# Designed miniproteins, single chains, continued (3): the designs that were tried, part 101

Each design is a single chain, and the fold is of that chain. pLDDT is the mean over its residues in the fold that is shown.

## One batch from the design tools (miniprotein)

Design m11723
Fold by ESMFold2-Fast:
Structure m11723 (fold): chain A 119 residues (1-119)
Amino acid sequence: MELEEKARKLITEAERHLAAGDVTRAIRLGMEAMKLAVESGNDELADRAADLIVRAVEKATGRPLSEYQRRALREMVRLAAEKGLDEIVLPDGALWDAAQTSPEGYEAAVAAARERLEQ
């Protein structure tokens, strides 16, 4: 299966899950799409997958992320995908074990989660 074609399909399915309120599945599908987009070298698909994941996190928190939080989360998602990882830090400290391979990504995730809690 072509990587870009699979990434586009995963983004479409993630959008459907996000619209239905299934933010966990939307994030998982978005992360898989991000990995395929990064592997294929398609920055447009990578940007679309990252934006989807940011929107899913905003929906999960019930609060819009700041510009800094959105930027940090997009970079963390891309970094995790470049490492072949499919988990991110969610609200309430759930799951981005893979960020341990990237100090910058992990610290950005922690900062974003903390700022969200204070908003």
Scores: mean pLDDT 69

Design m11724
Fold by ESMFold2-Fast:
Structure m11724 (fold): chain A 91 residues (1-91)
Amino acid sequence: MPISDVEIAASMALISLAVLLTAAKNGAPVEPEDIRKLAARVKEIMAASDEELARELGEEAIELLREIAEHSDEEARKAAEEAVRELEALL
């Protein structure tokens, strides 16, 4: 079964969030704009996905964003918390 473009996009978005989380956990600066761009990308992919994939992507992204918030400075934390609220509203 060929993987759909949407499933590939979802995996890539989650990998990008995991990279930001790894950076945050290692004390590297995380830019609020990068969090906002990835949250916007997750929302776009969710809108293009079936209900099951949208829910799975949203739930995993929310978990990663919550962890990014815990390990980030004030501005990046605020961006991650805002992204969590926006994604929760779509579930």
Scores: mean pLDDT 84

Design m11725
Fold by ESMFold2-Fast:
Structure m11725 (fold): chain A 76 residues (1-76)
Amino acid sequence: MEELGKKLLELTFELVDEAVRQGKISEKEGAAYKEAARLLYEQGDMKGLVRLAIKLARLVGDEELAKELEEIYKEI
């Protein structure tokens, strides 16, 4: 559980960086998303963290990753 949460947080940060690199969000918006992800992780809101990761995966065009994350969401 703790290990999965940390990996989801790291993945969410990577997706934020990718969205900024693609110009889908600003650097300021990216910083806000990273702070939101960190707070969800600290609160133990794994469903919230996975929902955010799904949103960001779709934003960067990674539909395969979004589907994998939706399967994880169903298990938590």
Scores: mean pLDDT 85

Design m11726
Fold by ESMFold2-Fast:
Structure m11726 (fold): chain A 65 residues (1-65)
Amino acid sequence: SEEELKRKEKLAVEIFSKLSGEQQKEILELVESGKDEEAIELLKSKGYSEEEAEEVVEYLKYLLS
């Protein structure tokens, strides 16, 4: 739903604002390459939950489609 997309957007913006430009680029490149699991693992390594990481990756996939 649009409401779910907006929630995921807010989470993605919040998380990305706390990442360096290098980290942001790495995550975007992983998602663009279909390496969703690696992107999730990278976000988890930065202290985010699996659920938060999955929601961010889902939103990025939406943006990159």
Scores: mean pLDDT 84

Design m11727
Fold by ESMFold2-Fast:
Structure m11727 (fold): chain A 60 residues (1-60)
Amino acid sequence: MSLEELKEEAEILLEQGKELGNEKAVEYAEKALEAVKKGDKEKAFAYVTAAAMEIMKTVV
């Protein structure tokens, strides 16, 4: 997975988190975007995963 792919995924998760009112998902997605800006692929992937998990908990 590239940094560009992680950025796009984080942007999607940020929008979904805002729509669902999931504050943790929004926070993790924002942290993923910051990791992408720093070139930290490992942290970006971890935060994208965390945001996705928080969204899944909201929708069950």
Scores: mean pLDDT 82

Design m11728
Fold by ESMFold2-Fast:
Structure m11728 (fold): chain A 69 residues (1-69)
Amino acid sequence: MREEAERLRREAIEEALRRVKEGEDPEVAASEAGRELYRRLVEELGLPPDEAAALARRTASEILERIDK
């Protein structure tokens, strides 16, 4: 479970960074990646909504940090 959640999180980060490199707005890319990750964590892994939301928010923040520097 932890390994599966981390895999989905990694995929979300990689996709968002790729989209930003292709010219998408960083804030939009991070927000959309977080929403998609939340959906997958709840629907595919059955994580509680609160836990999934926390992980998705953290992932979006990490995406923005990687884009800034």
Scores: mean pLDDT 81

Design m11729
Fold by ESMFold2-Fast:
Parts: C-alpha cells; structure tokens; sequence
Structure m11729 (fold): chain A 75 residues (1-75)
C-alpha cells in the first residue's frame, strides 16, 4: 500500500467511525441521555481531528476541532 493510499484509507475509516458515533449519540438522545450523547460526540470529533492531523489534513482537523468545541459549549 502506498503512503497516499494509506492516508485515503485512514480518512475514510475516521469518517466511518464518526458516522457510527453519530448514530450511537442519536440513540442516546432518544433515551434521554443527552449529556452522554454530547460527551461521545466531543470525544469522537477530537479523535477524528487527531487522525486528520496525522495524515496532514489540516482543514479536516480544524473542522473536527470546531465541532468538538461547539458540542463542549452545549454541556
């Protein structure tokens, strides 16, 4: 696998993990666990930001950090 292919795979996996976290968070909200849902989203967006930084995606990393900060302000 080339270095470029690895970065593409890592980006796709990070976005898939984020999609799963969003589904889990929505289910937590439906159960009345709004704070738990927010904490899950904050943690996942922080992980996505780190993963994007590791592959050199500065724009993606900034986007994920901004969303983590937004959800932190909702706590």
Amino acid sequence: MSEETWREVERALALMDLSVARIVAENLRKQGKKEEALKLLIDEYRRVAERFDEIGDEEGSAWARELAEKYEKEL
Scores: mean pLDDT 84

Design m11730
Fold by ESMFold2-Fast:
Structure m11730 (fold): chain A 78 residues (1-78)
Amino acid sequence: SKKVEEELNKLGTEFMEAIKKGDSEKGIKIGEEIKEKLVKEGKKETAIQVLKSGSKYAKEQGNEEAAKHLEELAKKLE
């Protein structure tokens, strides 16, 4: 739905901001929220890809803790 897309876009922006600021706990929590929303919408494969992309982004920003957690979340969905 449009509302879910708007919520996901907002969460994606907040995720990137948290990772850039080094707020690993907030970044991981937002990643989990994005995962839950996508899984609830029946988009499990999209959730896996978003988590993997988020992990790569976190690693590129030097946030190894968030990167590891998001990669583990993606693997648990497979």
Scores: mean pLDDT 85

Design m11731
Fold by ESMFold2-Fast:
Structure m11731 (fold): chain A 75 residues (1-75)
Amino acid sequence: KAETAENLGIVFENLGMKDLAAASYLVAGKIYYENGDYEKAIESYQKALDLIPDNTKAKEFLKKVLEDMGKKEEA
C-alpha cells in the first residue's frame, strides 16, 4: 500500500538512508497516482526531490501528475 511505502520512506529518512527513503517515497507516489490521489502523489514525489535534488524519475513523475491535474482543472 502507498501508506506502507511512505512509512518506509520515513524510517529510511530517520536512519539517514536518503537513497532508500527517496525510492520509498517514489513507490508511494506511484501508488497514490494510480489510485487517483494526485495531491498525495505530488507530496511523495516532492519528498523524494527534497532528499535527492535532480532525481530524474521524481521530476518525470511529478510532471506527469501535474499535467493530469491541469487537464482536469481546465475542463
Scores: mean pLDDT 77

Design m11732
Fold by ESMFold2-Fast:
Structure m11732 (fold): chain A 66 residues (1-66)
Amino acid sequence: KKYLITLSGPVERQIGIILRLIGDPHAELERVGENQYLLTLSGSEAEQAAIVAALRADPNVTVEEL
């Protein structure tokens, strides 16, 4: 499933989020804008839902399902 994520806030916080996603073997991240990324998730539905929920819990992350 694909999601558009938009990052805001301090650069060091944004880098932390990017590194966590890049480190996940079931997540693929493609930069589509300055602070926008296309996130492609694989794995189980529960695993995908957990990643999305964690991202949505961060006030500096906007997640839109595509």
Scores: mean pLDDT 81

Design m11733
Fold by ESMFold2-Fast:
Structure m11733 (fold): chain A 57 residues (1-57)
Amino acid sequence: SSLLQELLRAIGEVLRLIGDLFEAELRNAPQAVIDALRAAIAAARARLDALAAQLDA
């Protein structure tokens, strides 16, 4: 279903952003970059939670 595809895409987005955060921390990126990545991860997790709720799972 389209909902399952959206859920899988949302999971992939969260994992990609977590990888980006690790890379940013390893290279000592500016705090603003790290904060932006953390905010993006929080938003992506919120979307994932909303999609999971639609599946009653």
Scores: mean pLDDT 85

Design m11734
Fold by ESMFold2-Fast:
Structure m11734 (fold): chain A 66 residues (1-66)
Amino acid sequence: MEFRVTLTGDVAEGIGTVLRLIGDPDVEVERLGENTYRVTYSGDAAAAEALAAELRARPHVRVEEV
C-alpha cells in the first residue's frame, strides 16, 4: 500500500510520527517536501489499513491514499 503523509503541526509533534515510520521495518519513507512524505508499506493489507488508521488518528497528520 502507498500513501502520502503531510505533517501540519509543529516540529515536535512531527518528530514522533517520523520516528514511528522509520522504525517500522515494513515501511519505506521517501521525503517529497518539507513536511510531506511518501510511505510504502510492504506488509499485509490489513496491517497497512491499521497503519493508515493510526496515522489519521494522530494530531496534525494528513494521510492521502495514492
Scores: mean pLDDT 78

Design m11735
Fold by ESMFold2-Fast:
Structure m11735 (fold): chain A 57 residues (1-57)
Amino acid sequence: SPGLEAFAAGDFAAAAELLRAAPASARNARLLGFAHERLGDLAAAAEAFARARALDP
């Protein structure tokens, strides 16, 4: 996954962009949440984690 590769490389801005474009899944939403946390966007991180929990309770 391009979003996962960007996250693993430490490019959290690219990871967030790629993960927003990726198919909806709990895994992608969790990765998006972690990417936003690393960028300091705690509101977007909380929203992404809430979405992940809705997709994988």
Scores: mean pLDDT 83

Design m11736
Fold by ESMFold2-Fast:
Structure m11736 (fold): chain A 73 residues (1-73)
Amino acid sequence: MREELLREVEASLHVMAGTIAEKQGDYAEAGEHYEAAARLLEGEEREELLRRAAEAYEKAGDRERAAELAAKA
């Protein structure tokens, strides 16, 4: 429970940082944060974050990285 709770908190912080970066147009940084959050979570939540990271990398122009993450979602 405690380790799981800490990972959820870390994931939430990364999602917040990614959302802020995305709103500022820093799509590469947003992708990095969403990907980091996805590594801390499992199941549907992980898949959603991998898709968001892929979208962010596409907007950043990193098509190869976006395709890799989309395939994992």
Scores: mean pLDDT 81

Design m11737
Fold by ESMFold2-Fast:
Structure m11737 (fold): chain A 87 residues (1-87)
Amino acid sequence: SDELFQKALELAREGAKAALEGNVEKAIELLKKGIETLDSIENPSKHAQLLKKLLEESIKILKSGDEEKIKQAAIGLLHAVDKLEAL
């Protein structure tokens, strides 16, 4: 569903912003909701599958406690979301 994919993109953007604000717990919660939303898609596109992998990797980085890696991952996720929305 395009609607579910767009909802997951919005959750990914909100999660990345929360991470940049230093709210790691909120960021993880939002990205987990994004994955849950993507998992509700019956026939996920390659873009939906890519977004899920990016969210899973971002959660691992958020859990690492490495502030510099968290910032880099959040910026990267925002850029990825912008590109996926343009398609």
Scores: mean pLDDT 88

Design m11738
Fold by ESMFold2-Fast:
Structure m11738 (fold): chain A 68 residues (1-68)
Amino acid sequence: SNLAKNYFNLGVEYFKAGNYEQAVKAFDKAIELAEPGSEIELKAREQRRKAEEELGVQDIKKAVEKVT
C-alpha cells in the first residue's frame, strides 16, 4: 500500500515541476498498485486527468506556435 502512495507523491512532485509526461506515468503506477476504490486510487485518477490536460494544452500550444 505504501508503494502506491510513494508513486502518487512522485507524480505530484513531477506535476509541480511541470514534467507532465512523468507525472502521468507516476500516477498510472499509483493506480495500478492502489487498492480498488481506495482514496489513493481516486486521487491518483483525478491528478492523472489534470496532468494529461496540462500535457495536451502544451502540445496544442506548440502546434499553434508553428503556424502563428
Scores: mean pLDDT 81

Design m11739
Fold by ESMFold2-Fast:
Structure m11739 (fold): chain A 72 residues (1-72)
Amino acid sequence: DVLELVRRGLEGVVEAARAAAEAGRLDAVRKTIELLREALENAEKAAEEFGLDPEEVRRLIEEALRRVEEIA
């Protein structure tokens, strides 16, 4: 299930960002925000390539981005 892989990957990204923030590595958190914004811009194309619902992929990335921005 590719969608489950996407969800798990995004959870890992958010957890890594939280750990980086706790360690005082705010530059790593900012870089994660940049990467998630880039992923969001490419979400529709990526979803189409893997046969996923573009809106669901976009929503998952937007939620991950929101959570990382709250950490920063």
Scores: mean pLDDT 83

Design m11740
Fold by ESMFold2-Fast:
Structure m11740 (fold): chain A 80 residues (1-80)
Amino acid sequence: MNEEAKEKAIELIREAARVLLEAAERLAEEVGVSVEELREGIRRSEEDAIKMVEEMAKAGKGEEAKEIAERILEEARRYA
């Protein structure tokens, strides 16, 4: 279960990043930053979130990491 939860959480994080990257031009205009800066920010956040998931899974908190990843995806979809 912990490995499956970790794997699912990483999939959700990657999907969230993909959703945001597809909307990046519109989001950058709305926030008042360059598209390049926003894309870099999204990629950095994706990497940081995956590292968080991996560390939580090592601590036996894979299910909690999955719940956080689900919330991140919901937030991404709300913004996109």
Scores: mean pLDDT 84

Design m11741
Fold by ESMFold2-Fast:
Structure m11741 (fold): chain A 74 residues (1-74)
Amino acid sequence: LAEGVQLMAEGKLEEAIKAFEEAIKRDPNLVQAYLLLGSILAKLGKYDQSNEYFDKAAELVREGKAVYVPYAKI
C-alpha cells in the first residue's frame, strides 16, 4: 500500500495499480486499496473499472468487513 501511494505521487499510475492489486491479493478486505485503484482508473479514463472498484469498497463497508490500516504497515 505505501509503495503504491508513492508510485501515485511520482505519476507512475500503472505501477501503482499493480502495487494495489498485490495489496488486495494479500488482504481482499483492504478497502483503501479498492478506493485508490478506483481513483487511478478514473484518471486513466477507465470509468467502468473505476466504478467496479468503488462499488466493491462500498460493499465491504456495508457488510462491516472493511479493513482500515496505516499505509506504512501494509
Scores: mean pLDDT 74

Design m11742
Fold by ESMFold2-Fast:
Structure m11742 (fold): chain A 60 residues (1-60)
Amino acid sequence: SEVEPLVAQLKSADLNVRLAAARRLGEIGDPRAVAPLRELLSSEDVEVAHLASLALDGIA
């Protein structure tokens, strides 16, 4: 039940909040996170894109 607030946090203006949310969503493995995490793969921030990739590995 933590998935919805974490998905919202992926769109935070704070990069640290987005990174923490992406990592947590990967740990939870809920498929509701797949589409928002895939959007982060196109991020110009290499850390955000890398962590989104790792999170998707945990889900898929």
Scores: mean pLDDT 77

Design m11743
Fold by ESMFold2-Fast:
Formats: structure tokens, sequence, C-alpha cells
Structure m11743 (fold): chain A 58 residues (1-58)
């Protein structure tokens, strides 16, 4: 479900904040799934946060 995908993406964001690059990669894949499920607004929010984390980790 969209709710389960969102919850998983938020857990992966927390791990990515700690420098887990695998969590960042997996989170980006879930953002794509959210877009395909029509959850475009939440996907934009989560994708933006993941880009911010990627920039900080670079």
Amino acid sequence: SVEELEAEARRLLERAEQGDLEALERGNKIVTQLVLQGAVEVARELGRRMREIAERLA
C-alpha cells in the first residue's frame, strides 16, 4: 500500500541521515514506486529530502 511504502521510505531516510548509502538507494527506489502508485505529492516530498541527504553526504 501507499502508506506502507511511505513508512518504509521514512525509515530509510532516517538510516540515510546516518550515512547509510544503501538506505538512500533503496529509498529512491521506493519514491519511484510511490510515483507509479499515484502518490505524487508524498513522492516529491520524500525525493526532495533524499536529494538533500545525498548532497550532505557528498
Scores: mean pLDDT 85

Design m11744
Fold by ESMFold2-Fast:
Structure m11744 (fold): chain A 98 residues (1-98)
Amino acid sequence: SAAEALARATALLAEGDAAIAAGDLERAVALFREAAEAGRGDPALEAAALTGLGEALARQGRLEEAIEAYRRAAALFREAGLDPADAEARLAEAEAAL
């Protein structure tokens, strides 16, 4: 159900954030990928998950993959009628580091 998908995506986002805080970047990548999948059909949730994925990938030095995640996140934030500025700023930082 949509409510179950929302709850799952939200829980996975929180776990991903905790994994980043713990320095477990591989776990963070896996959790944010699951969150993006669970958030499909909700552009705001999918965008939040892809922003977290981009951060975890960038911290691993996987800059090309981080750039792709941030670009998708920015597009989804626009689709949701939300400000893409954070995702666009992170995209610019990752591109400058490439």
Scores: mean pLDDT 90

Design m11745
Fold by ESMFold2-Fast:
Structure m11745 (fold): chain A 65 residues (1-65)
Amino acid sequence: MTEEQEEELLDLLLEHGFSKEEAEKIVEALKPVKTFEEAKRIIDQLKERGIRTADPREAVRALLA
């Protein structure tokens, strides 16, 4: 993903009610994702499932599997 796409994902996470720190950790965990569309889908799943953990990277990792 490009840096511009990572910034858009960060803004999307903030809009969904994640903190800036949580959003930054989630975006970092999404860097292995090949497409922006797939990354947005994972964020939508995090919102739908209400996944807020002490480690947001772990939640993203579980959804990537």
Scores: mean pLDDT 72

Design m11746
Fold by ESMFold2-Fast:
Structure m11746 (fold): chain A 86 residues (1-86)
Amino acid sequence: DLAARQAALKAQIAAAREELEARIAPVRELLDEGLDLAVGALSAAVNAVVYRKEGNEEKAEEYRKETEELAARENEVEAELKALLA
């Protein structure tokens, strides 16, 4: 019965995909968070340079601190990812 064999194979593939997705979901979430933090840190760093060049030292310092905070959180996400992969 080809139809029964095809249905069984489709069910096995679907189950395998669900199991794999459940296993990789935490890794995917950490990678997405890490990327967002990296982009945010770069954006804050660029803003710090721009405001410093404009003579706005207060805003330059604000974005410099934001860059440091985002970089610290990126290091935390990297540590979590390394622990998950170990």
Scores: mean pLDDT 84

Design m11747
Fold by ESMFold2-Fast:
Structure m11747 (fold): chain A 63 residues (1-63)
Amino acid sequence: SGLIRAAEHLIKEGKYEEAAELLEEAIRKDPKNARAWELLAKAYEKLGKLELAKEYREKAKEL
């Protein structure tokens, strides 16, 4: 999960679009990774996509 670590660094740098792209790749490889869904929700929340962020946060809770 080098993708998760890279995405966390991008979020710290405020690079939310790039973080979301890496997290979507991580989820394609491991869709049961709750941490990836949580971080994706955070990235979309920071991008102002609140409905999508809510959906991804709920997905993380169901894993």
Scores: mean pLDDT 86

Design m11748
Fold by ESMFold2-Fast:
Structure m11748 (fold): chain A 55 residues (1-55)
Amino acid sequence: TTYEDYVNAGKEAEKKKDYKTAGEYYLKALLLRPDDEETRKNAEKAGKLAREIEE
């Protein structure tokens, strides 16, 4: 699985409002490309939304 696969998987999860899964994929993408500010922001947003739903 490549960086692009992880970003696309995160976007698909986000479209389904599955923010926990979206955050996991965005974090995996950031392991491959840490300086991607857009993906970093998406990971942070998804993580916050996932915690809001679970908590």
Scores: mean pLDDT 77

Design m11749
Fold by ESMFold2-Fast:
Structure m11749 (fold): chain A 60 residues (1-60)
Amino acid sequence: AKKLEQVKRFEEARKEIVEAGEKYVKETGSEEDRKALEEATAKLNAELERLKEEAEKELA
């Protein structure tokens, strides 16, 4: 279950990154920083989806 472990670790890291980014954006109040965070979050979500698909494919 190596791929499944990678998925879980990536999901945890993503959550921490997003939370830290949201705190930063809240402190700066910058719309551009918020937009950059949303774009970064979308990329992390896309990568997480790919990792989940790979893990499911290996388990099947």
Scores: mean pLDDT 79

Design m11750
Fold by ESMFold2-Fast:
Structure m11750 (fold): chain A 60 residues (1-60)
Amino acid sequence: SLEQAKKVGEEAYKKAKELGISDKAARMAGNTAALYVLRGIDPEEAVKRGVEVAKKLDKS
């Protein structure tokens, strides 16, 4: 659902920020996780994938 995607996106963003990832990359974590959930990926896996994408972007 859209509400679930919003919550998962917010969780991924907060988790990325807690790890010291930049705000720009952390926002990408949130957006990525929300999109994965909308595509039927498990919420926990979606958060994990979003955070991993943000880590790679933040190193660039």
Scores: mean pLDDT 83

Design m11751
Fold by ESMFold2-Fast:
Structure m11751 (fold): chain A 82 residues (1-82)
Amino acid sequence: MLERVAEDAREAARRLDELLKEYGATEEEVAEGARAAAELGAEVAEKLGKEEAAERLREVAESEASARELLERLAEAAEEAA
């Protein structure tokens, strides 16, 4: 799961402008989705005993960063948790 989250988040960050145009999504909606994914990822990482990765994922979930930055941070944290 976390490996797939990292891959999907990295691809979404790379193609963010294309995805926003293609699906008519807003940057706010993408940021909200990234935070939700980070929150769920933190719960999974904690259950796997990966405390540092879980803490980093919670930081992403609480971040007010841009959609692209949130997706990049989510990818890094999820990859470390995988």
Scores: mean pLDDT 79

Design m11752
Fold by ESMFold2-Fast:
Parts: sequence; structure tokens; C-alpha cells
Structure m11752 (fold): chain A 61 residues (1-61)
Amino acid sequence: METGREVALALLLSVNKDKPREELIKLLEPYFSREAAEKAVDLVQQGKSPLEAIEEARRLE
């Protein structure tokens, strides 16, 4: 399914949302560039949904 990966990554961010910013970035680095990982974490911490944050990060790839 085309969106399955984005949903899985959004779930990963959702269950780890209470971790410090640097730990969240490290969780995403295997899947995104550092710039994209930082964008996704910043968007989630600004109150965007995890799915929206992952979609925005993917646009930077």
C-alpha cells in the first residue's frame, strides 16, 4: 500500500512523542535525511499530527 510506510512512521512518532527532540530525530534518521527528520520532529512538537509531519518530511527528500 502506497501510504503504509507513512502511517507506520507516523505511529513511531506518536508513541515516542514525549521523548526529547534529539531522541526523536535519531529514531527517524534511518528513514529520512537529518534535515527531513528535524522537520518532522519540529512539526509534531508544534502540534501538527504525526502523519502530516511525516508527509512534510517526505517532501524534503
Scores: mean pLDDT 77

Design m11753
Fold by ESMFold2-Fast:
Structure m11753 (fold): chain A 63 residues (1-63)
Amino acid sequence: SMLEEDIARLKEKEGEEAIREAREAALDPSASTARVVGLALLLVAMGLTEEAMEILRLAEENE
């Protein structure tokens, strides 16, 4: 249905925004570990597990 397609597009955009926010936090040396981990866990909850693992690696490399 049209509604299901619209929901899928909204979820995709929300995922892109969440990845961007998590990546920005991982690259920000002033961001708390709790914030970065929290954003990575949100990505896991959204089904973006590979992206979450990439964010955690990026944060480790940037400490």
Scores: mean pLDDT 80

Design m11754
Fold by ESMFold2-Fast:
Structure m11754 (fold): chain A 77 residues (1-77)
Amino acid sequence: MEEKAEELEKKADEYEKQGNYRQAAIWYFKAGLYYYDAGNKEKAIESFKRAADLARKAGYTQLAENAEKFRKEVEKE
């Protein structure tokens, strides 16, 4: 399922390039979940961190908090 995570990450990158930080944050968050399911903890952490940063930039407080929570739980493992 890492192929799916990479696909979602590319979609997030496209939204970020368009300045659509809300959509970029959502797709990075989804990519992080798929990387975690695939066992790629480093990529999951990176994706959740980027999702949180972009969500804050977009004013999407709930997503930023959720992404930080998931990042911390993966880092704790």
Scores: mean pLDDT 85

Design m11755
Fold by ESMFold2-Fast:
Structure m11755 (fold): chain A 65 residues (1-65)
Amino acid sequence: MNEELESLSEEEAKALKERLAETYRKAKALAETDELAAIELMREALAADPDPLLQKAAEEIARAL
């Protein structure tokens, strides 16, 4: 099962979660000026870190565009 974050050290798990949140914020801000760049950013993030919460956030952003 996907317990990837629990397999990391506490510092690594925290850093990963912060990275995912930062990617979402960047995509949301970018969506206001460049919709394609926002979609590309979320697509790349999901390819690197397939987190279900990030995937849901990416779908929400894509639907808002």
Scores: mean pLDDT 64

Design m11756
Fold by ESMFold2-Fast:
Structure m11756 (fold): chain A 81 residues (1-81)
Amino acid sequence: SHLGERLLKRREEAEELKKRGKEEKSAELLEEAGKRFLELAEELRKGISLSKGPQPELYELVEELEKKAKEAFEKAEELKE
């Protein structure tokens, strides 16, 4: 998954910035990652709604993407405080 690879790279960048005491920039990257996860979940949900067949794996992926978005936003909020 090309998009997953890009999001993992952004997470690595955020961790590197946090390690250097650059929490604000790390928070920005985590917020961006969270937004991308939510965009992916929404696109996938639209695809599911247009499909007439069973989509259990896609529903599981949507839930996982939404969970990852929540985790990213929570970590970003912690860094801002």
Scores: mean pLDDT 70

Design m11757
Fold by ESMFold2-Fast:
Structure m11757 (fold): chain A 80 residues (1-80)
Amino acid sequence: KAEEEARELIERAERLLEATRRALEVGMPKDVLEALLREAQELLEKARDIVKELDPESAREAQERIEELEEELRELEEEL
């Protein structure tokens, strides 16, 4: 249950970051890009909180994916 919830949040954040990249490429307004990044950040924060409650084995892959997506989010923020 918790693993599935964390995975779902991570997948949603990943999709939002991809949508943000596409929106940036087509010149969408900064306020739209900021809203997308904020939503992705909130999803990653929720996923991180859930992952803290998981067994170390189950948490490992999810933690790595969250860190990768947080890095991508930071890169996108720099492009704004």
Scores: mean pLDDT 84

Design m11758
Fold by ESMFold2-Fast:
Structure m11758 (fold): chain A 74 residues (1-74)
Amino acid sequence: VTVEEIRAAAEQLEAWARELEAQGLTEVARALREAAARLREAAEAGDIEAALRIAEEAERRLKELMEKARAAAA
C-alpha cells in the first residue's frame, strides 16, 4: 500500500459518502467522511500502518451501521 493509494482511498470514501447520503444513509455517510479525513491525515504523515488501522476500524463500523439500517428496514 502506498501513500498515493491511501489518498485515493480517502477520495473514494468521500464519493461513496455523497452517494449514501443521497440514499438517506446519513449516519453511514458521516462515518465514511470521518474515515476519509483520518486517511488523509495518515497519508500526509506517510503512516501506512495508521492508515490500515483506520481502514479496518472504518470497515467494522460501516458493516455495523449497514446491518442496523437493514434491520430497521426489515
Scores: mean pLDDT 77

Design m11759
Fold by ESMFold2-Fast:
Parts: structure tokens; sequence; C-alpha cells
Structure m11759 (fold): chain A 77 residues (1-77)
């Protein structure tokens, strides 16, 4: 459905934001590269029948974790 497609796109956007936040926080390159691959992985999982709402929840959780790491780094600087 169109709603499911919107959830997948939101999950992809959250995953892209998580990668950007992790890079800004100075995360190891290995971690950043893994996060930069997440948008493609999300699209593949959706194509394979994964629940779009669960994909969005997971992607948003990772983005929030990246935000917390960045905030902690900025507080320590």
Amino acid sequence: SMEDEELVERAVEAAREAARLARAAGAPEEVVEELERAPEAIRRLAEEGADPAELLEQAEAVRRAAEEVLAAREAAA
C-alpha cells in the first residue's frame, strides 16, 4: 500500500540521518560504513516482506542512539 511505502521511505530517511549523526559524533569508520549500508538493507528487507512499521521503529531507534552519542560527545568536548 502507499502507506507501507511511506513507512519504508521514513525508515530509509531515519537510517540516513543515523549515519550522518554517527559521522558527526566521530564514530569509527567501520560503524559509519555499516550505518551507511542500512538504507539499502531496509529496502531489501521490505521487498522480502518485512513489516514496514517494524523497519521504521528499528531505524528510528538507531537514529535516537546516534543522537545520544553525538550529544554525549558534544558535552565532553
Scores: mean pLDDT 86

Design m11760
Fold by ESMFold2-Fast:
Structure m11760 (fold): chain A 109 residues (1-109)
Amino acid sequence: LAEAEAEVAPLIEALSDPDPEVRREAALRLGEIGTLGRVAEAAVEPLIKALSDPDPEVRRAAALALGLMGYEVAEAALEPLRKATSDPDPLVQAAAELAIDAIERQKAA
């Protein structure tokens, strides 16, 4: 939807904001849009990049957001999320494991 595209584009740009709180909020909002069945495909690669963010809260939010997306768009995130299960922050590790579990359960027939 054109409305979803207009909403998603500013959030993707916000993932590159110098303020980590702005980046964290953008990642969570992109995940919420994904759960509403809106097109979140354009956000997948930016969120995968956010899994390598210097701020652990941003990395955690990116992992959770990818887990909230539908399997069709989040499949590309499985390998980056598996790498995030080795993150030095235990909350990021837990978020990545939860996201992988959620995506793999959506894959079930």
Scores: mean pLDDT 76

